Designed miniproteins, single chains, continued (4). Designs and how they scored, part 22

Each design is a single chain, and the fold is of that chain. pLDDT is the mean over its residues in the fold that is shown.

## One batch from the design tools (miniprotein)

Design m12780
Fold by ESMFold2-Fast:
Structure m12780 (fold): chain A 77 residues (1-77)
Amino acid sequence: APLDPALVEALRKAQEYIDAGDPLKAVQVLLEEAERTGNPLIARAAYVAAKYLYDKTGNPEFKELAERAKELLKEIE
């Protein structure tokens, strides 16, 4: 089954930031694309990524991004 082109592009942009060593910016880009498109799959990707990175790093910015993604998902779904 084909993926939504907006999801594919959002994941591509996020991966570029991961490859550059900036996982915070990667999650921010996913959340920005989710907010722009209203796409629940992108919002879910942002939420999962932010929670995983918060668990790994303890950085509270990832917790904030995870909560924003969760609220966005609640509004979309």
Scores: mean pLDDT 83

Design m12781
Fold by ESMFold2-Fast:
Structure m12781 (fold): chain A 84 residues (1-84)
Amino acid sequence: ARVEVVVDLSGLDVAQQAAAIRAIVEAAEAAGGTVTALEVSPDGTRATLVVEAADEATARAVAEAAREAAAAVPGAAVTEVRLA
């Protein structure tokens, strides 16, 4: 299964953006996902993660972990999650 997570980082400074991205990546991997791509907009205000998961249950756990990690960082928000 594949999970695409879009994160809004526009409320964060550059150091906070880097820390938020690391926390979200670590949370997705801890949930059993493998991050295969990370795209960050040129201004750092948007990040898109592509995560591979062994099954749909793991994909859902990855999506939940990413949302929770983003919610723990003031100014960061998951705006879109796509399951494939």
Scores: mean pLDDT 83

Design m12782
Fold by ESMFold2-Fast:
Structure m12782 (fold): chain A 72 residues (1-72)
Amino acid sequence: MALGAVKAAIEAAKQGDVETALNYARLALSLAKDAPEEVREKIQKGIEALEKGDVDTAIKYFEEAAKLLEES
């Protein structure tokens, strides 16, 4: 379930656990393989932000992806 993995990534990121957040975000991206392109794009941008150390931006992208998944 992609939504569960995205929410786990958000919680890990909020705790400053970037490695765990990246692992959950990567899992979410693989689970969202058949999701709309917009969802996958938001997860990917969140991953890129985490890789750059921009945790706040990553959380915003993951929150956007979670919202889209909840509305689908």
Scores: mean pLDDT 85

Design m12783
Fold by ESMFold2-Fast:
Structure m12783 (fold): chain A 67 residues (1-67)
Amino acid sequence: ASAALAAKDPAKIEEWKARLRAKAAEAATDKEKQLELAEELAEVLKELGADEKELEEQLEKVRKLLE
């Protein structure tokens, strides 16, 4: 389990989830928004203390979707 996630403010985690859901829906139809979503995902994961490898894997998945 991600200890960093458990240590974060529950309200902030819920805001993050809501933002991701909204952006994911918008990103499905817009390449610019897909890129913004990828950047925000990387920033949030980095803030939560995610491994660099996890960040690269998530970014690569988004890049493949954008190609």
Scores: mean pLDDT 62

Design m12784
Fold by ESMFold2-Fast:
Structure m12784 (fold): chain A 59 residues (1-59)
Amino acid sequence: MSEEAQALADRTRASALANGVPEAVAQAAGDAAAKAYEETGSLEVAQRAGVRALIDAGG
C-alpha cells in the first residue's frame, strides 16, 4: 500500500470513529478506500468506496 493510500485509510478510519462508527467497521471503510485509491488513483472513487463500506455495514 502506498503512503498516500495508508494516509487515506487512517483519515477515513479516524473520521468514522469520530462519528461513532464501531472500530471494526471504521477499519473496513479505511481499507476499502485505500484499496480503491490503489486500483484507480482517484480520490473520489476511494471516498465513495469508503462510504459504501459504511452503508453496507448498516452504520
Scores: mean pLDDT 79

Design m12785
Fold by ESMFold2-Fast:
Structure m12785 (fold): chain A 89 residues (1-89)
Amino acid sequence: MNERIAERVEWTLELLGDVDPEFREEIVKLVREGKYFEAIDLAIERGNLRAAEVIASEALHEISKTLKPGEVSEEYKKLIDRLKEIAKR
C-alpha cells in the first residue's frame, strides 16, 4: 500500500513541475514510511497546497479500499480533516 501511494505521489509531483527535487524526495520518503500526515504537514508548511492535496487524496483512496461500507477508521477521519484544512487555504 505505502509503495503504491508513494509511486503515485512521486509521479504527480513530477508532473506538476513546480516541486523542488529535494522537497519531492523528502515527501516520497515520508509516504513510503507510512508517515502520510508528516508528508501532508510538510507540504502545507512549504506552501505547496497542491502537493498536500495529492498526498492526502492518494492515501485516502488506498485506505478506503481496506474499509467496509460505513466503516470509518481514525486515520481515514484525520485524512478527511486534512483535506478540509487544505480546501480552506
Scores: mean pLDDT 74

Design m12786
Fold by ESMFold2-Fast:
Structure m12786 (fold): chain A 86 residues (1-86)
Amino acid sequence: MLTDDEALEKLHELAVKILEISNNDPRIGELVAEVIRAFQRGDLDRALEILDKIEAYLKEHLTPEQREEGLKIVDEMKKILEEKKA
């Protein structure tokens, strides 16, 4: 199980990766910043809700290759948040 500091570091790394694959999409940038802020406040339910919004945005607005990579990153972020929620 990750510590809160380790989880935050990993979420930040994953946020950087999803920004890179989306070619620094401003909406992805806004949403991942919101995920990190929600996590820092201990609002894991809100963080998960925002990840669902990222997933929807990836499916609707990005290329198939960006979508596939982005969804893998979102899945990793969800696993971290769900583990911290348990």
Scores: mean pLDDT 84

Design m12787
Fold by ESMFold2-Fast:
Structure m12787 (fold): chain A 56 residues (1-56)
Amino acid sequence: MELTHEANISGDNKLHVHFKDGKIVGMTATGISDEEARALLEAAFAAARAARAAAL
C-alpha cells in the first residue's frame, strides 16, 4: 500500500514522500526554492551516509 508523508521544511514549503512496502517510490515538493532544494539534497545525503555508517 502506498503511504504519503507530508513534512513542512520551511514555513510555506512542503515535501510529500510516497512510500510503498517501506521504500521511497516518489517525492513531490511544493514551493521549494533552489536554495531549499539544495539544502534538502545535502540533508538527505548526510542522513543516508549517517545511516550507512551506523550499519557498519
Scores: mean pLDDT 60

Design m12788
Fold by ESMFold2-Fast:
Structure m12788 (fold): chain A 66 residues (1-66)
Amino acid sequence: MTLLVEHHGSVTALIGLALRLIGDERYEVELVGERTLRVTYHGSEEEFEALAAELSADPRFRVTVL
């Protein structure tokens, strides 16, 4: 399960997200540009949907579910 997460002008928010997720082996986090993270999750669909909903509600991020 994969998300693309783009920040709206603050790289600090994107770096904070990457650091939050990189500590969990179920997440693969890749910077696919200075503004965009590719996040791949290998755990439960429920937890993935919860993360996607959380990030989509944050106005600092634009989230695309792949």
Scores: mean pLDDT 80

Design m12789
Fold by ESMFold2-Fast:
Structure m12789 (fold): chain A 115 residues (1-115)
Amino acid sequence: MAEAVFPDVPIDEFLSLTPEQRAALDEIVARARERAEKLVKEGKITPEQADTLVAAVTLIARYLALQGKSVEEMREAVDKAMEAILKRLTPEEIEKLFDDPFIVDVVRVALEALA
């Protein structure tokens, strides 16, 4: 399996988030982890694929928080990204779901690692 290499988000910029955004980010990531762990238990993905999935959606959520997006927009983007990765959508289908090139790139990297 290919190892995923995601672009880095600066930690110092993450520290600029409001307490509410940090709490929402933690909740979104925890829910993504629980979903990924359930899929591993069901034999649908490997533990390595679960780690890649959680890393991808964590990066998307952090990126959107830094862009000043609402908690609702963060949740919607994470849910769409998880579904796109789990359904193994084509590059063309991913571009139709996401207008943000950074999110498109993160989802593509995750899909390559799950191949």
Scores: mean pLDDT 77

Design m12790
Fold by ESMFold2-Fast:
Structure m12790 (fold): chain A 69 residues (1-69)
Amino acid sequence: SMEAEELGRMLEEAVALSLEGRHEEARRLVDEAARKFGLSGDQVDAAGVRIVLGADPVEVARELLARRA
């Protein structure tokens, strides 16, 4: 879905920023994603860990959106 693709892109970008040491930019993007998609910051942070470990960002996003009910 377009929501999963957009959230996946934001998660992938936040991970990339964090790995580059751009922690304030990564935090702002995490907070934006949490607000936009009705998720907690902790849920978005946990998703970022999965992406660092090799999970597909769009698939992680799809799972998060399915569980936010």
Scores: mean pLDDT 85

Design m12791
Fold by ESMFold2-Fast:
Structure m12791 (fold): chain A 110 residues (1-110)
Amino acid sequence: SEAEEYYNKGLDYLYRSEPPDPEKAIAYFEKAIALDPNYALAWFGLGEALLLLGRYEEAEEAFEKALELNPNNAGVLFFSERMNLPLFAPHRDDPRVQEMAKKFEEERKK
């Protein structure tokens, strides 16, 4: 689908671009969401890109939306493990990121 194509473009800018381009990733994840507002993976990708820009409150809202749409979202449920990726190293020790990790770990236990 066109939403999936935009989602994959967002992933390319976030994970396959050197350096990562989180602002372009956001634009493509937002295009995917505009076509399919229930696209949980696109909301998760948006959260990751926002987190890379230090926009932690907006990132948390996007992650919560992803989990609302898909309670089995592995990326959100295993958030602390995902923060161990080198891409997130500059952010993982931030108190807001650590608070998100604890919150989503509790959701995993439900």
Scores: mean pLDDT 85

Design m12792
Fold by ESMFold2-Fast:
Structure m12792 (fold): chain A 92 residues (1-92)
Amino acid sequence: MNKKLYDELLKLIDEAAEKTGSPELEEIRDLVREAYEKGNDIKLLQEAYERLVKLYNEAVAKGDQETVRLLKEAIEKLEDFILQALIDEGMK
C-alpha cells in the first residue's frame, strides 16, 4: 500500500479539521484509515470521497478559501489513492 500517499492525505484532512472544527472531517479520516488498514477497501474510499466532495462544495459556497484549498488537495490525493486501489483490484 502507498504509505506516502496515505500519510499526505491524512495530513491534509487533519489540517482541514483543525481549521474548520468539522466533526465530519474526523469521520472521513477514520474511513480513510480503515480503508488503508483493510488493504484499500474501495467502498470505504468511495464513501470518504463522497463526503469530502460534499464538504468541498460547502466550503466553496461559504467562500472559505483556505478550507477549499486543503479539501481540493485532499480530494486529489484521495482520487490518486482510489485509482491505485482500482488498479490493484484489476478493475481498470
Scores: mean pLDDT 79

Design m12793
Fold by ESMFold2-Fast:
Structure m12793 (fold): chain A 95 residues (1-95)
Amino acid sequence: MLEERVAEERKRLAEDPEDYEAWFRLGNALAELGRLDEAIEYYKKAIELNPESYLAWAALGAVLAAKGRTEEAKEYFEKAVALAPDNEDLKAYAA
């Protein structure tokens, strides 16, 4: 369940704050809960730890677009496309 996932990932981060996947999964869970500002913070931490994660760049772009921050969202989608240029779905977001 979503609440279980949040609790598990938070416990993991208490043991290993450099676990970029845990930061990314927390961002996803918070975005699903509509807590978009917190999701943005966790996605940024995931990107800081693993800047090659095109999924984290794309997820941050999607949350920014949901908040109406379309110019910023475009920049993050463009970075995601640069990291995964063969992904046709990501190209649509950057256009």
Scores: mean pLDDT 78

Design m12794
Fold by ESMFold2-Fast:
Structure m12794 (fold): chain A 67 residues (1-67)
Amino acid sequence: SELEELLKKAQAGDEEAIEKLLKELEITDEEEQKKFIEELKKTKDPMKLYIERDIEIGLEKIKEGLA
């Protein structure tokens, strides 16, 4: 899986892979970017983290639209 390979490279500290993941998730806030990178480096399940973060961002967008 292309995403799985990308996540493994990002965990290893590949800056290009990290930038690509942040861009795909549309994480534009600098603090959120730092948190995601830190969690990615520490997690044993990078795919689960990616999916959870993607869902969280989607929920926040919905919540902002309702507020």
Scores: mean pLDDT 77

Design m12795
Fold by ESMFold2-Fast:
Structure m12795 (fold): chain A 57 residues (1-57)
Amino acid sequence: MERVEELAKLIADGKSYEEIGKVLGVSGETVRDIIEGKRPGDPELEAEVLRAKALAL
């Protein structure tokens, strides 16, 4: 399973930002900032999280 699909399932299941961040290797605060609004970090990481969020819808 691709990482984006795994992230989408975590988001759909209502997993915490810390659990999502563990999959990405980043802090839960970074995940929260990406999901709730665009905060800088890694543009590639941001794209993965937003794509996963779209798939979870």
Scores: mean pLDDT 70

Design m12796
Fold by ESMFold2-Fast:
Structure m12796 (fold): chain A 60 residues (1-60)
Amino acid sequence: NLEKAKELLEKAKEALEAGDGKTAVEYARQASLLAHEAGDEELAEEADRVGTLAAAKYGS
């Protein structure tokens, strides 16, 4: 699950850079959940940060 969390976070960042805020928020949310379950708090915080930024820029 940790590897999948990292993959989803990368997809969230790519969607954010592409201006697809809805997709970025969804991938970031999934990455955060998987990272949190895996015990990687740093990865979970990064995913939450990406999701918050996407929501703020493209629609909360």
Scores: mean pLDDT 82

Design m12797
Fold by ESMFold2-Fast:
Structure m12797 (fold): chain A 64 residues (1-64)
Amino acid sequence: KIEELEKEIERTKENIAQVDAALAHVRATNTPEDAAEAIGLLTRTRQELEDNRKKLEDEYEKAK
């Protein structure tokens, strides 16, 4: 059970890294107008992943 939480935390960290890479790509390859909408969406997705990561880390601490 603790190992499951640890794996989920690591996967969430990897997903955040992928979103950060996507944000960098969007900023580099799109017009400012097109980039603004995509950045908004990706920023919301990143916040959701951060919130989930914090929840998983809290569960991990309680599982000890």
Scores: mean pLDDT 80

Design m12798
Fold by ESMFold2-Fast:
Structure m12798 (fold): chain A 75 residues (1-75)
Amino acid sequence: EEIDEIAKKVAEELGLPELAPLIADGIRYYVENGGEFDEKNIKNGIIAVANRKGVPLSDELIDEIAKKAVELYKK
């Protein structure tokens, strides 16, 4: 629930609402396995999910997604 809401807000802020499911999957990749909700885990999760789905994302975009997700989670 919270992860899906954060992913949707991040995607909307970036003007890429279609990325919301991928962002949610990326956050879940480590967080659902007991990982911390931090930029490193979110970046690594998004990289893993994007690679598995064959979706090319720039390193800069992945960094921005992770940063925004952590900012929203800490509010």
Scores: mean pLDDT 82

Design m12799
Fold by ESMFold2-Fast:
Structure m12799 (fold): chain A 62 residues (1-62)
Amino acid sequence: MAVGEGEAKGVKATAVLDGLTLTVTFSKPVTGDDKKAGIAAASRAALRAALEAVRKRLEELA
């Protein structure tokens, strides 16, 4: 499981990546462009965190 936080246009979003499922939670109700920007920022952060966790795990197993 990887967790990333992103902020765009004053909206904080938390993304959780569990297997093939990405869940994005917002700190407050959002709509339109703010919602899209928050999802994009949080998703990027979660994917980066997941990649780094996999890399560290592979190094530990080697």
Scores: mean pLDDT 67

Design m12800
Fold by ESMFold2-Fast:
Structure m12800 (fold): chain A 65 residues (1-65)
Amino acid sequence: GPMEKLKRELILRGIGLILRGIGLEIDAELLEKKGAPKEEVEKLRKEAERLIEEGKRLLEEADAL
């Protein structure tokens, strides 16, 4: 039904955001190993944390349905 569709959409969006965040964490680690500026590395890590936390929130919203 409509609730099952909404739950699935929230789960897929949540997972997508978490995976994007993990990708940015990996990018940050690779840049750090290459000697990139600390500010550039920290920017990616902050963006990764934000995406992962947003994704977790969507998964929690789906779980509440």
Scores: mean pLDDT 91

Design m12801
Fold by ESMFold2-Fast:
Structure m12801 (fold): chain A 105 residues (1-105)
Amino acid sequence: MKEAARALLEAYVEMLRELGRDEEAERLEKNASELIENSTPEEIEDLARKFASGIARLMIENNYSEEYIEKVIEKLREKSKRAAELVERELRRLRDMLANAEASA
């Protein structure tokens, strides 16, 4: 799980920088790197899920193309299959939530 959390953190920071959110990226990188090194296995799993959720949210909120999403997921898969699976799961979850919100509005 540490490798997955590190891969997810790196991807999340890169995406924030690409979006011009440099201050948020720097803050996340500093704080999260320290947490990964000092956390229990359970806390690292929670961190990995939070990073995956953040990545998926950025993809949806900024209307990333399916091709670009696939490229990001493939880069993650090269570093950690688990990291890629977590992002794919969060993307499905968020898309389902948005579909339900539209039906409820």
Scores: mean pLDDT 80

Design m12802
Fold by ESMFold2-Fast:
Structure m12802 (fold): chain A 105 residues (1-105)
Amino acid sequence: MTTITQSPSSVTAKVGESVTFNVTASKDVDGKVYWYKQKEGKPKELLIKDGSTLAPGVDSRISGSGSGTNYSLTISNVKKEDEATYYFADYKDDFTYSNGTKLTI
């Protein structure tokens, strides 16, 4: 079982700033990772697959990077619509979600 640590747990940003969420996995997940966005009362939306590939319809201000045990999600030029909780998940050995990062604008 892979242990996922995501930081920070919460972040407050101003419109137009950039934010980055960082993840450390307890073992190499070989890029078999997803990033999700979840707004209050809404289902999780896929943002990034395979560590860096944008899902269809996802804003180009969002980017994923990383390999091995370290991954990050960056949102540039944040907007009010970006206010949500962001989750990482790996699918190499099991499907494990991070505890997420709550973004407030």
Scores: mean pLDDT 83

Design m12804
Fold by ESMFold2-Fast:
Structure m12804 (fold): chain A 97 residues (1-97)
Amino acid sequence: SADEEARKLLEEAEELLEKARELLKKGEELYKKGDLEGALKAFEEALKLAKEALELARKALKLATDKDLRFRAIALALRAIGLIIEAEKGIKKIKNE
């Protein structure tokens, strides 16, 4: 069903968001240690995964007919936007902006 497809997309989005969060933490640790190149790569990877998660959450929202799945898709999309903002701030910090 469309709801089964939405559920699978949301599970994939959740996994991507968890990986993005771990990369953000790694980026901050590398930044504090003065590894600017490593920090930049970690933040760029986190940004990519968070953007992919946002796309999956948006696709799930379009497919979902179940109210709880729609709310879950919205919640994951908002989490993805938050991680995108954090990753972009990390990148700007390294580029001295």
Scores: mean pLDDT 90

Design m12805
Fold by ESMFold2-Fast:
Parts: sequence; C-alpha cells; structure tokens
Structure m12805 (fold): chain A 78 residues (1-78)
Amino acid sequence: SPSEQAIRYAHQGRAAAEQGDLERAIEYLRRAQRLAEQSDDPGGPQAARYLREAIRAAQQGDTEGAVRYAREAARLLR
C-alpha cells in the first residue's frame, strides 16, 4: 500500500540522514512524501507535513531534525 511504502522510504531516509548522507536522505524522503500524500491513511496528510519538514531539515544540514521528523511521519502512518 502507499502507506507501507511511505513508511519504508521514511525509514530509509532516516537511516541515510543518520549516516550523514543528506542527498540520499532527501531522495528517500521525497518518495515517502509523495506516497503519504497518495495514501488513504487518516495520518497521511500530517505525515506528509512531517516529511516536508524532514526534507527542509536535511536541505539545511540538520541531520537531527531530518531524523526526528522522518520518525514522526512513519509513526503517523501506522
């Protein structure tokens, strides 16, 4: 499902950010955001907002912010 795929990409984005690979993190987080927006999950819209914040954090070099927001997005899609 789109929610399950969004969770997987959010976790991959978080892992990449934890390793300092922000370019890879942004790629995965953008995929997660699109899938969260397409999901029928009630948490989808809020998860997409958190994923946008994770992408912004990664673009600014804020690895801790990227990790935190990606984690919250994945939680909301369960």
Scores: mean pLDDT 87

Design m12806
Fold by ESMFold2-Fast:
Structure m12806 (fold): chain A 70 residues (1-70)
Amino acid sequence: MDEEVRAKIHAELDALEAEVDARYQRMLNVAKKLIEKGEVEKAQTILDRAEAFYAAHKAQIDAERARLDS
């Protein structure tokens, strides 16, 4: 693969990872506010959803990076 093309794809994956991280942090902030209000069950639902979202998207990004390095 052309190294310039590879670098551009890596930059796109880095941008996607930053967006995933930003969404994850927003979900954690929502859960924190719910805990502060005593809405622990709702906070747990958001946390479970956040962890599943983060794990799935990180796995996809890691798989694509591995494909580029092969």
Scores: mean pLDDT 83

Design m12807
Fold by ESMFold2-Fast:
Structure m12807 (fold): chain A 76 residues (1-76)
Amino acid sequence: ISELNWEELSERDKRILEAAAEEYEEKGDKATVADIARRAGVSPATVSRFMKSLGLSKKELLHKAYGLKLILEELK
């Protein structure tokens, strides 16, 4: 898992990461950018721009987001 600093991300970015983690948990690598966008309450274009800003592919975003979700669940 590559380093993502959760605390440095905007509230929108955090919602995209949470949505990506939940979509990966339900659908694995079959989760789409549109699925992530709907769950996060943003447009697919917003998710695509977020991915491009971080230099991430869809698969990388899904994998990193899921890793962060596991860390956050362990802290509860």
Scores: mean pLDDT 76

Design m12808
Fold by ESMFold2-Fast:
Structure m12808 (fold): chain A 64 residues (1-64)
Amino acid sequence: DAEAEVERLLAEARALAEERRANRSLNPTPLPEEELRRDRRLTAVEMAAALGYSPEAMLRTARR
């Protein structure tokens, strides 16, 4: 379901933010490019949600 997928992506974004905060404290090395791409996609989903897009639109934004 699109709603469940969006919730999963938002949870992943929160987990990633927490993980990066911990890593900066203990090991301030740059993240791999794959992590940066994922972060950008998750941020796009959050932005779409803030603008009031539907769950289907948010899911599409995360993938494209």
Scores: mean pLDDT 60

Design m12809
Fold by ESMFold2-Fast:
Structure m12809 (fold): chain A 85 residues (1-85)
Amino acid sequence: SAEEKKRALEELVEELIELAADPSKRSQAAAKLTALAIEIVGLIIDGDLEVARYGAELLREASEKLPPEEAELLRKLSELIEKAV
């Protein structure tokens, strides 16, 4: 369901924020960001554009809680997703 998919995106974003807050976990944060990007691309391919758009919004909100370099990457990813949907 859309609710289950939205919750899965929320969980991935929360995990990303936690990992990105620790510089020693940079590789783990990159892996989580990759998993989140793959999940959103899958939603776009499946035509689940409402959930994909929600994912972009979550990334924008998460960018406010991250260090500047990571925040910029999330903003760019959010903009890319919004343009794709």
Scores: mean pLDDT 82

Design m12810
Fold by ESMFold2-Fast:
Structure m12810 (fold): chain A 64 residues (1-64)
Amino acid sequence: MKEKMKEAFDYILERAFARRQGLSDEEVAERLGITPEELQRRKAEADKLLKSVEKEIINFLKSL
């Protein structure tokens, strides 16, 4: 698996976990030690990666 795929998954899982815990985007940025603006940029990059590898993610889930 590509390192980029792992990084994208890790970020998405962290975001989902934070939402389940009721954390805001600002609180997530504080925990990561980045600005809210940088967090938004990372979200945009993760969304691009998801769009690019959508089929690979589906195939990966089917292989489980």
Scores: mean pLDDT 67

Design m12811
Fold by ESMFold2-Fast:
Formats: structure tokens, sequence, C-alpha cells
Structure m12811 (fold): chain A 72 residues (1-72)
């Protein structure tokens, strides 16, 4: 069973991953507005990585909460 500290750590990971997604989306928007092909490619790669990390963070948090509830 995950401790409350583990769940809090996973919540922190989700929030950080959300921030990374928002940063990548902003970078993508700016690159599109400037027509900067290099910045566009970097922003697209950053967004892909950020979305994948967010998905993993959410799944780990969900699993930890489900395991905690099952132990009650």
Amino acid sequence: MSSIEEINRLIGRVLRAMGDVLDAELALKKAKEKGDKEALKKAEEQLKKAKEEYKKAVEELRKAIEEDKKAL
C-alpha cells in the first residue's frame, strides 16, 4: 500500500507534467506564429515527450490510489 507521501509525490509529478505540456504547447504556438521550422520541430518533440510523461504520471497516480482504496 502506498503511503500518503507517495501519493503526494505522484500528484506533484502529474502537476509538473501538466506544466511541461503547457510550456510545449506555448512553444509550438510561438514557433507557428514566427514560421521558425527549427523551433517548430523542437516544440513538437517537446510536446510529444511531455504528453507521454503526463500519461505515465496520471496512470501511476491512478494505480496508487486504487491500491490504497483496495487495502481499506
Scores: mean pLDDT 80

Design m12812
Fold by ESMFold2-Fast:
Structure m12812 (fold): chain A 66 residues (1-66)
Amino acid sequence: SVEEEAKKLLEELKKNDPKFYEGALAAAKTGDPVVLAAMRAEIKRHYKVSEEVAEAVMKLIVEEAK
């Protein structure tokens, strides 16, 4: 499912790509919808995931940034 793929990608980011994860957390902390949209597009591009998975991962990162 999209949820399970998003959770797995989030775990992979934390373990194998911590600098990218830190950048995504920083984007999430801005709360700026333009910044968040740009980060979603970057996740989709770099990891070649669907729009739905990129959106779901970004929602999880926003939750962790709180």
Scores: mean pLDDT 83

Design m12813
Fold by ESMFold2-Fast:
Structure m12813 (fold): chain A 120 residues (1-120)
Amino acid sequence: SKAELVKEAMDRISAIVADIGALAAAGVPAEEILRAMLGRIVEMLREMIEKKVPLDIQAETVETIADALRQLLRWLHSRGLLSEEQYEAGLRFAETLREYARKKDIEGALEAAEKALEEF
């Protein structure tokens, strides 16, 4: 059902956030943590497209990913682990993901995430 697909996506995002939180607790550098998060975003977006998940669920999932990324960036910045430039670039990327989600352009979101992974 749609509700089961949404729950599965939300549970997966929660697991990613927990894994990334564990890296931060272990003292992994912020740049490496961000690369790991971007890698998981790329993987999740690619899988949703390949499995032909309903587009409305893909869009909702991308919005939730963008919110999770914003919370991670806020936390890393509050701990002094990100430069102002890195923080602002990260927030712009999260907003870019939200804009693609609103347009239901999930392939565009994937391309943006792949580009961000190459640049961070």
Scores: mean pLDDT 85

Design m12814
Fold by ESMFold2-Fast:
Structure m12814 (fold): chain A 82 residues (1-82)
Amino acid sequence: PTPEEHRAAARQALADARSLVEEAKKLINEGKPKREVSLVLTKAMVLATVALVHAQWAGDSELEAEARKVIDEVRKLGKEVE
């Protein structure tokens, strides 16, 4: 794949990860079971990690930083649902 293809893949994975983070926040606000929230956060972590790897292969430091920010947010939400 080209750096441009890696950037596109990273952006898509990042968008999907952010969507799942918002879904997890909604589930927390609605008082959904911890197991359900954890499943959504796990999916978000996988996609944020995919975004990070593609951003690294693209050499896109800004996109890499955005992916790391989402990873940090998922970790914080995971601690909140303990």
Scores: mean pLDDT 88

Design m12815
Fold by ESMFold2-Fast:
Structure m12815 (fold): chain A 84 residues (1-84)
Amino acid sequence: MEEAMRLLEEADRLAREAGEAYAEGRLEEAAELAERAAELAEEAARIAAEDPSASPEFIEALRQAAERARAEAERLRAEAERAR
């Protein structure tokens, strides 16, 4: 559980950095940072699902967070490609 929380915190930091890069017009960097954030969120969700101390609500919350992070990474990648 603690490791999953640390990965989620790092994913949140990278997602914030992606937002900053996007605001500065650095679309390719924003897409790369969002992709890394999605990977960490997905790993956090997987670790939580394998942890017998994790509540079903916590596992579902991390799964939803990973899905949202992945959708955002795909969205930013599409914008970076469109801006060419």
Scores: mean pLDDT 84

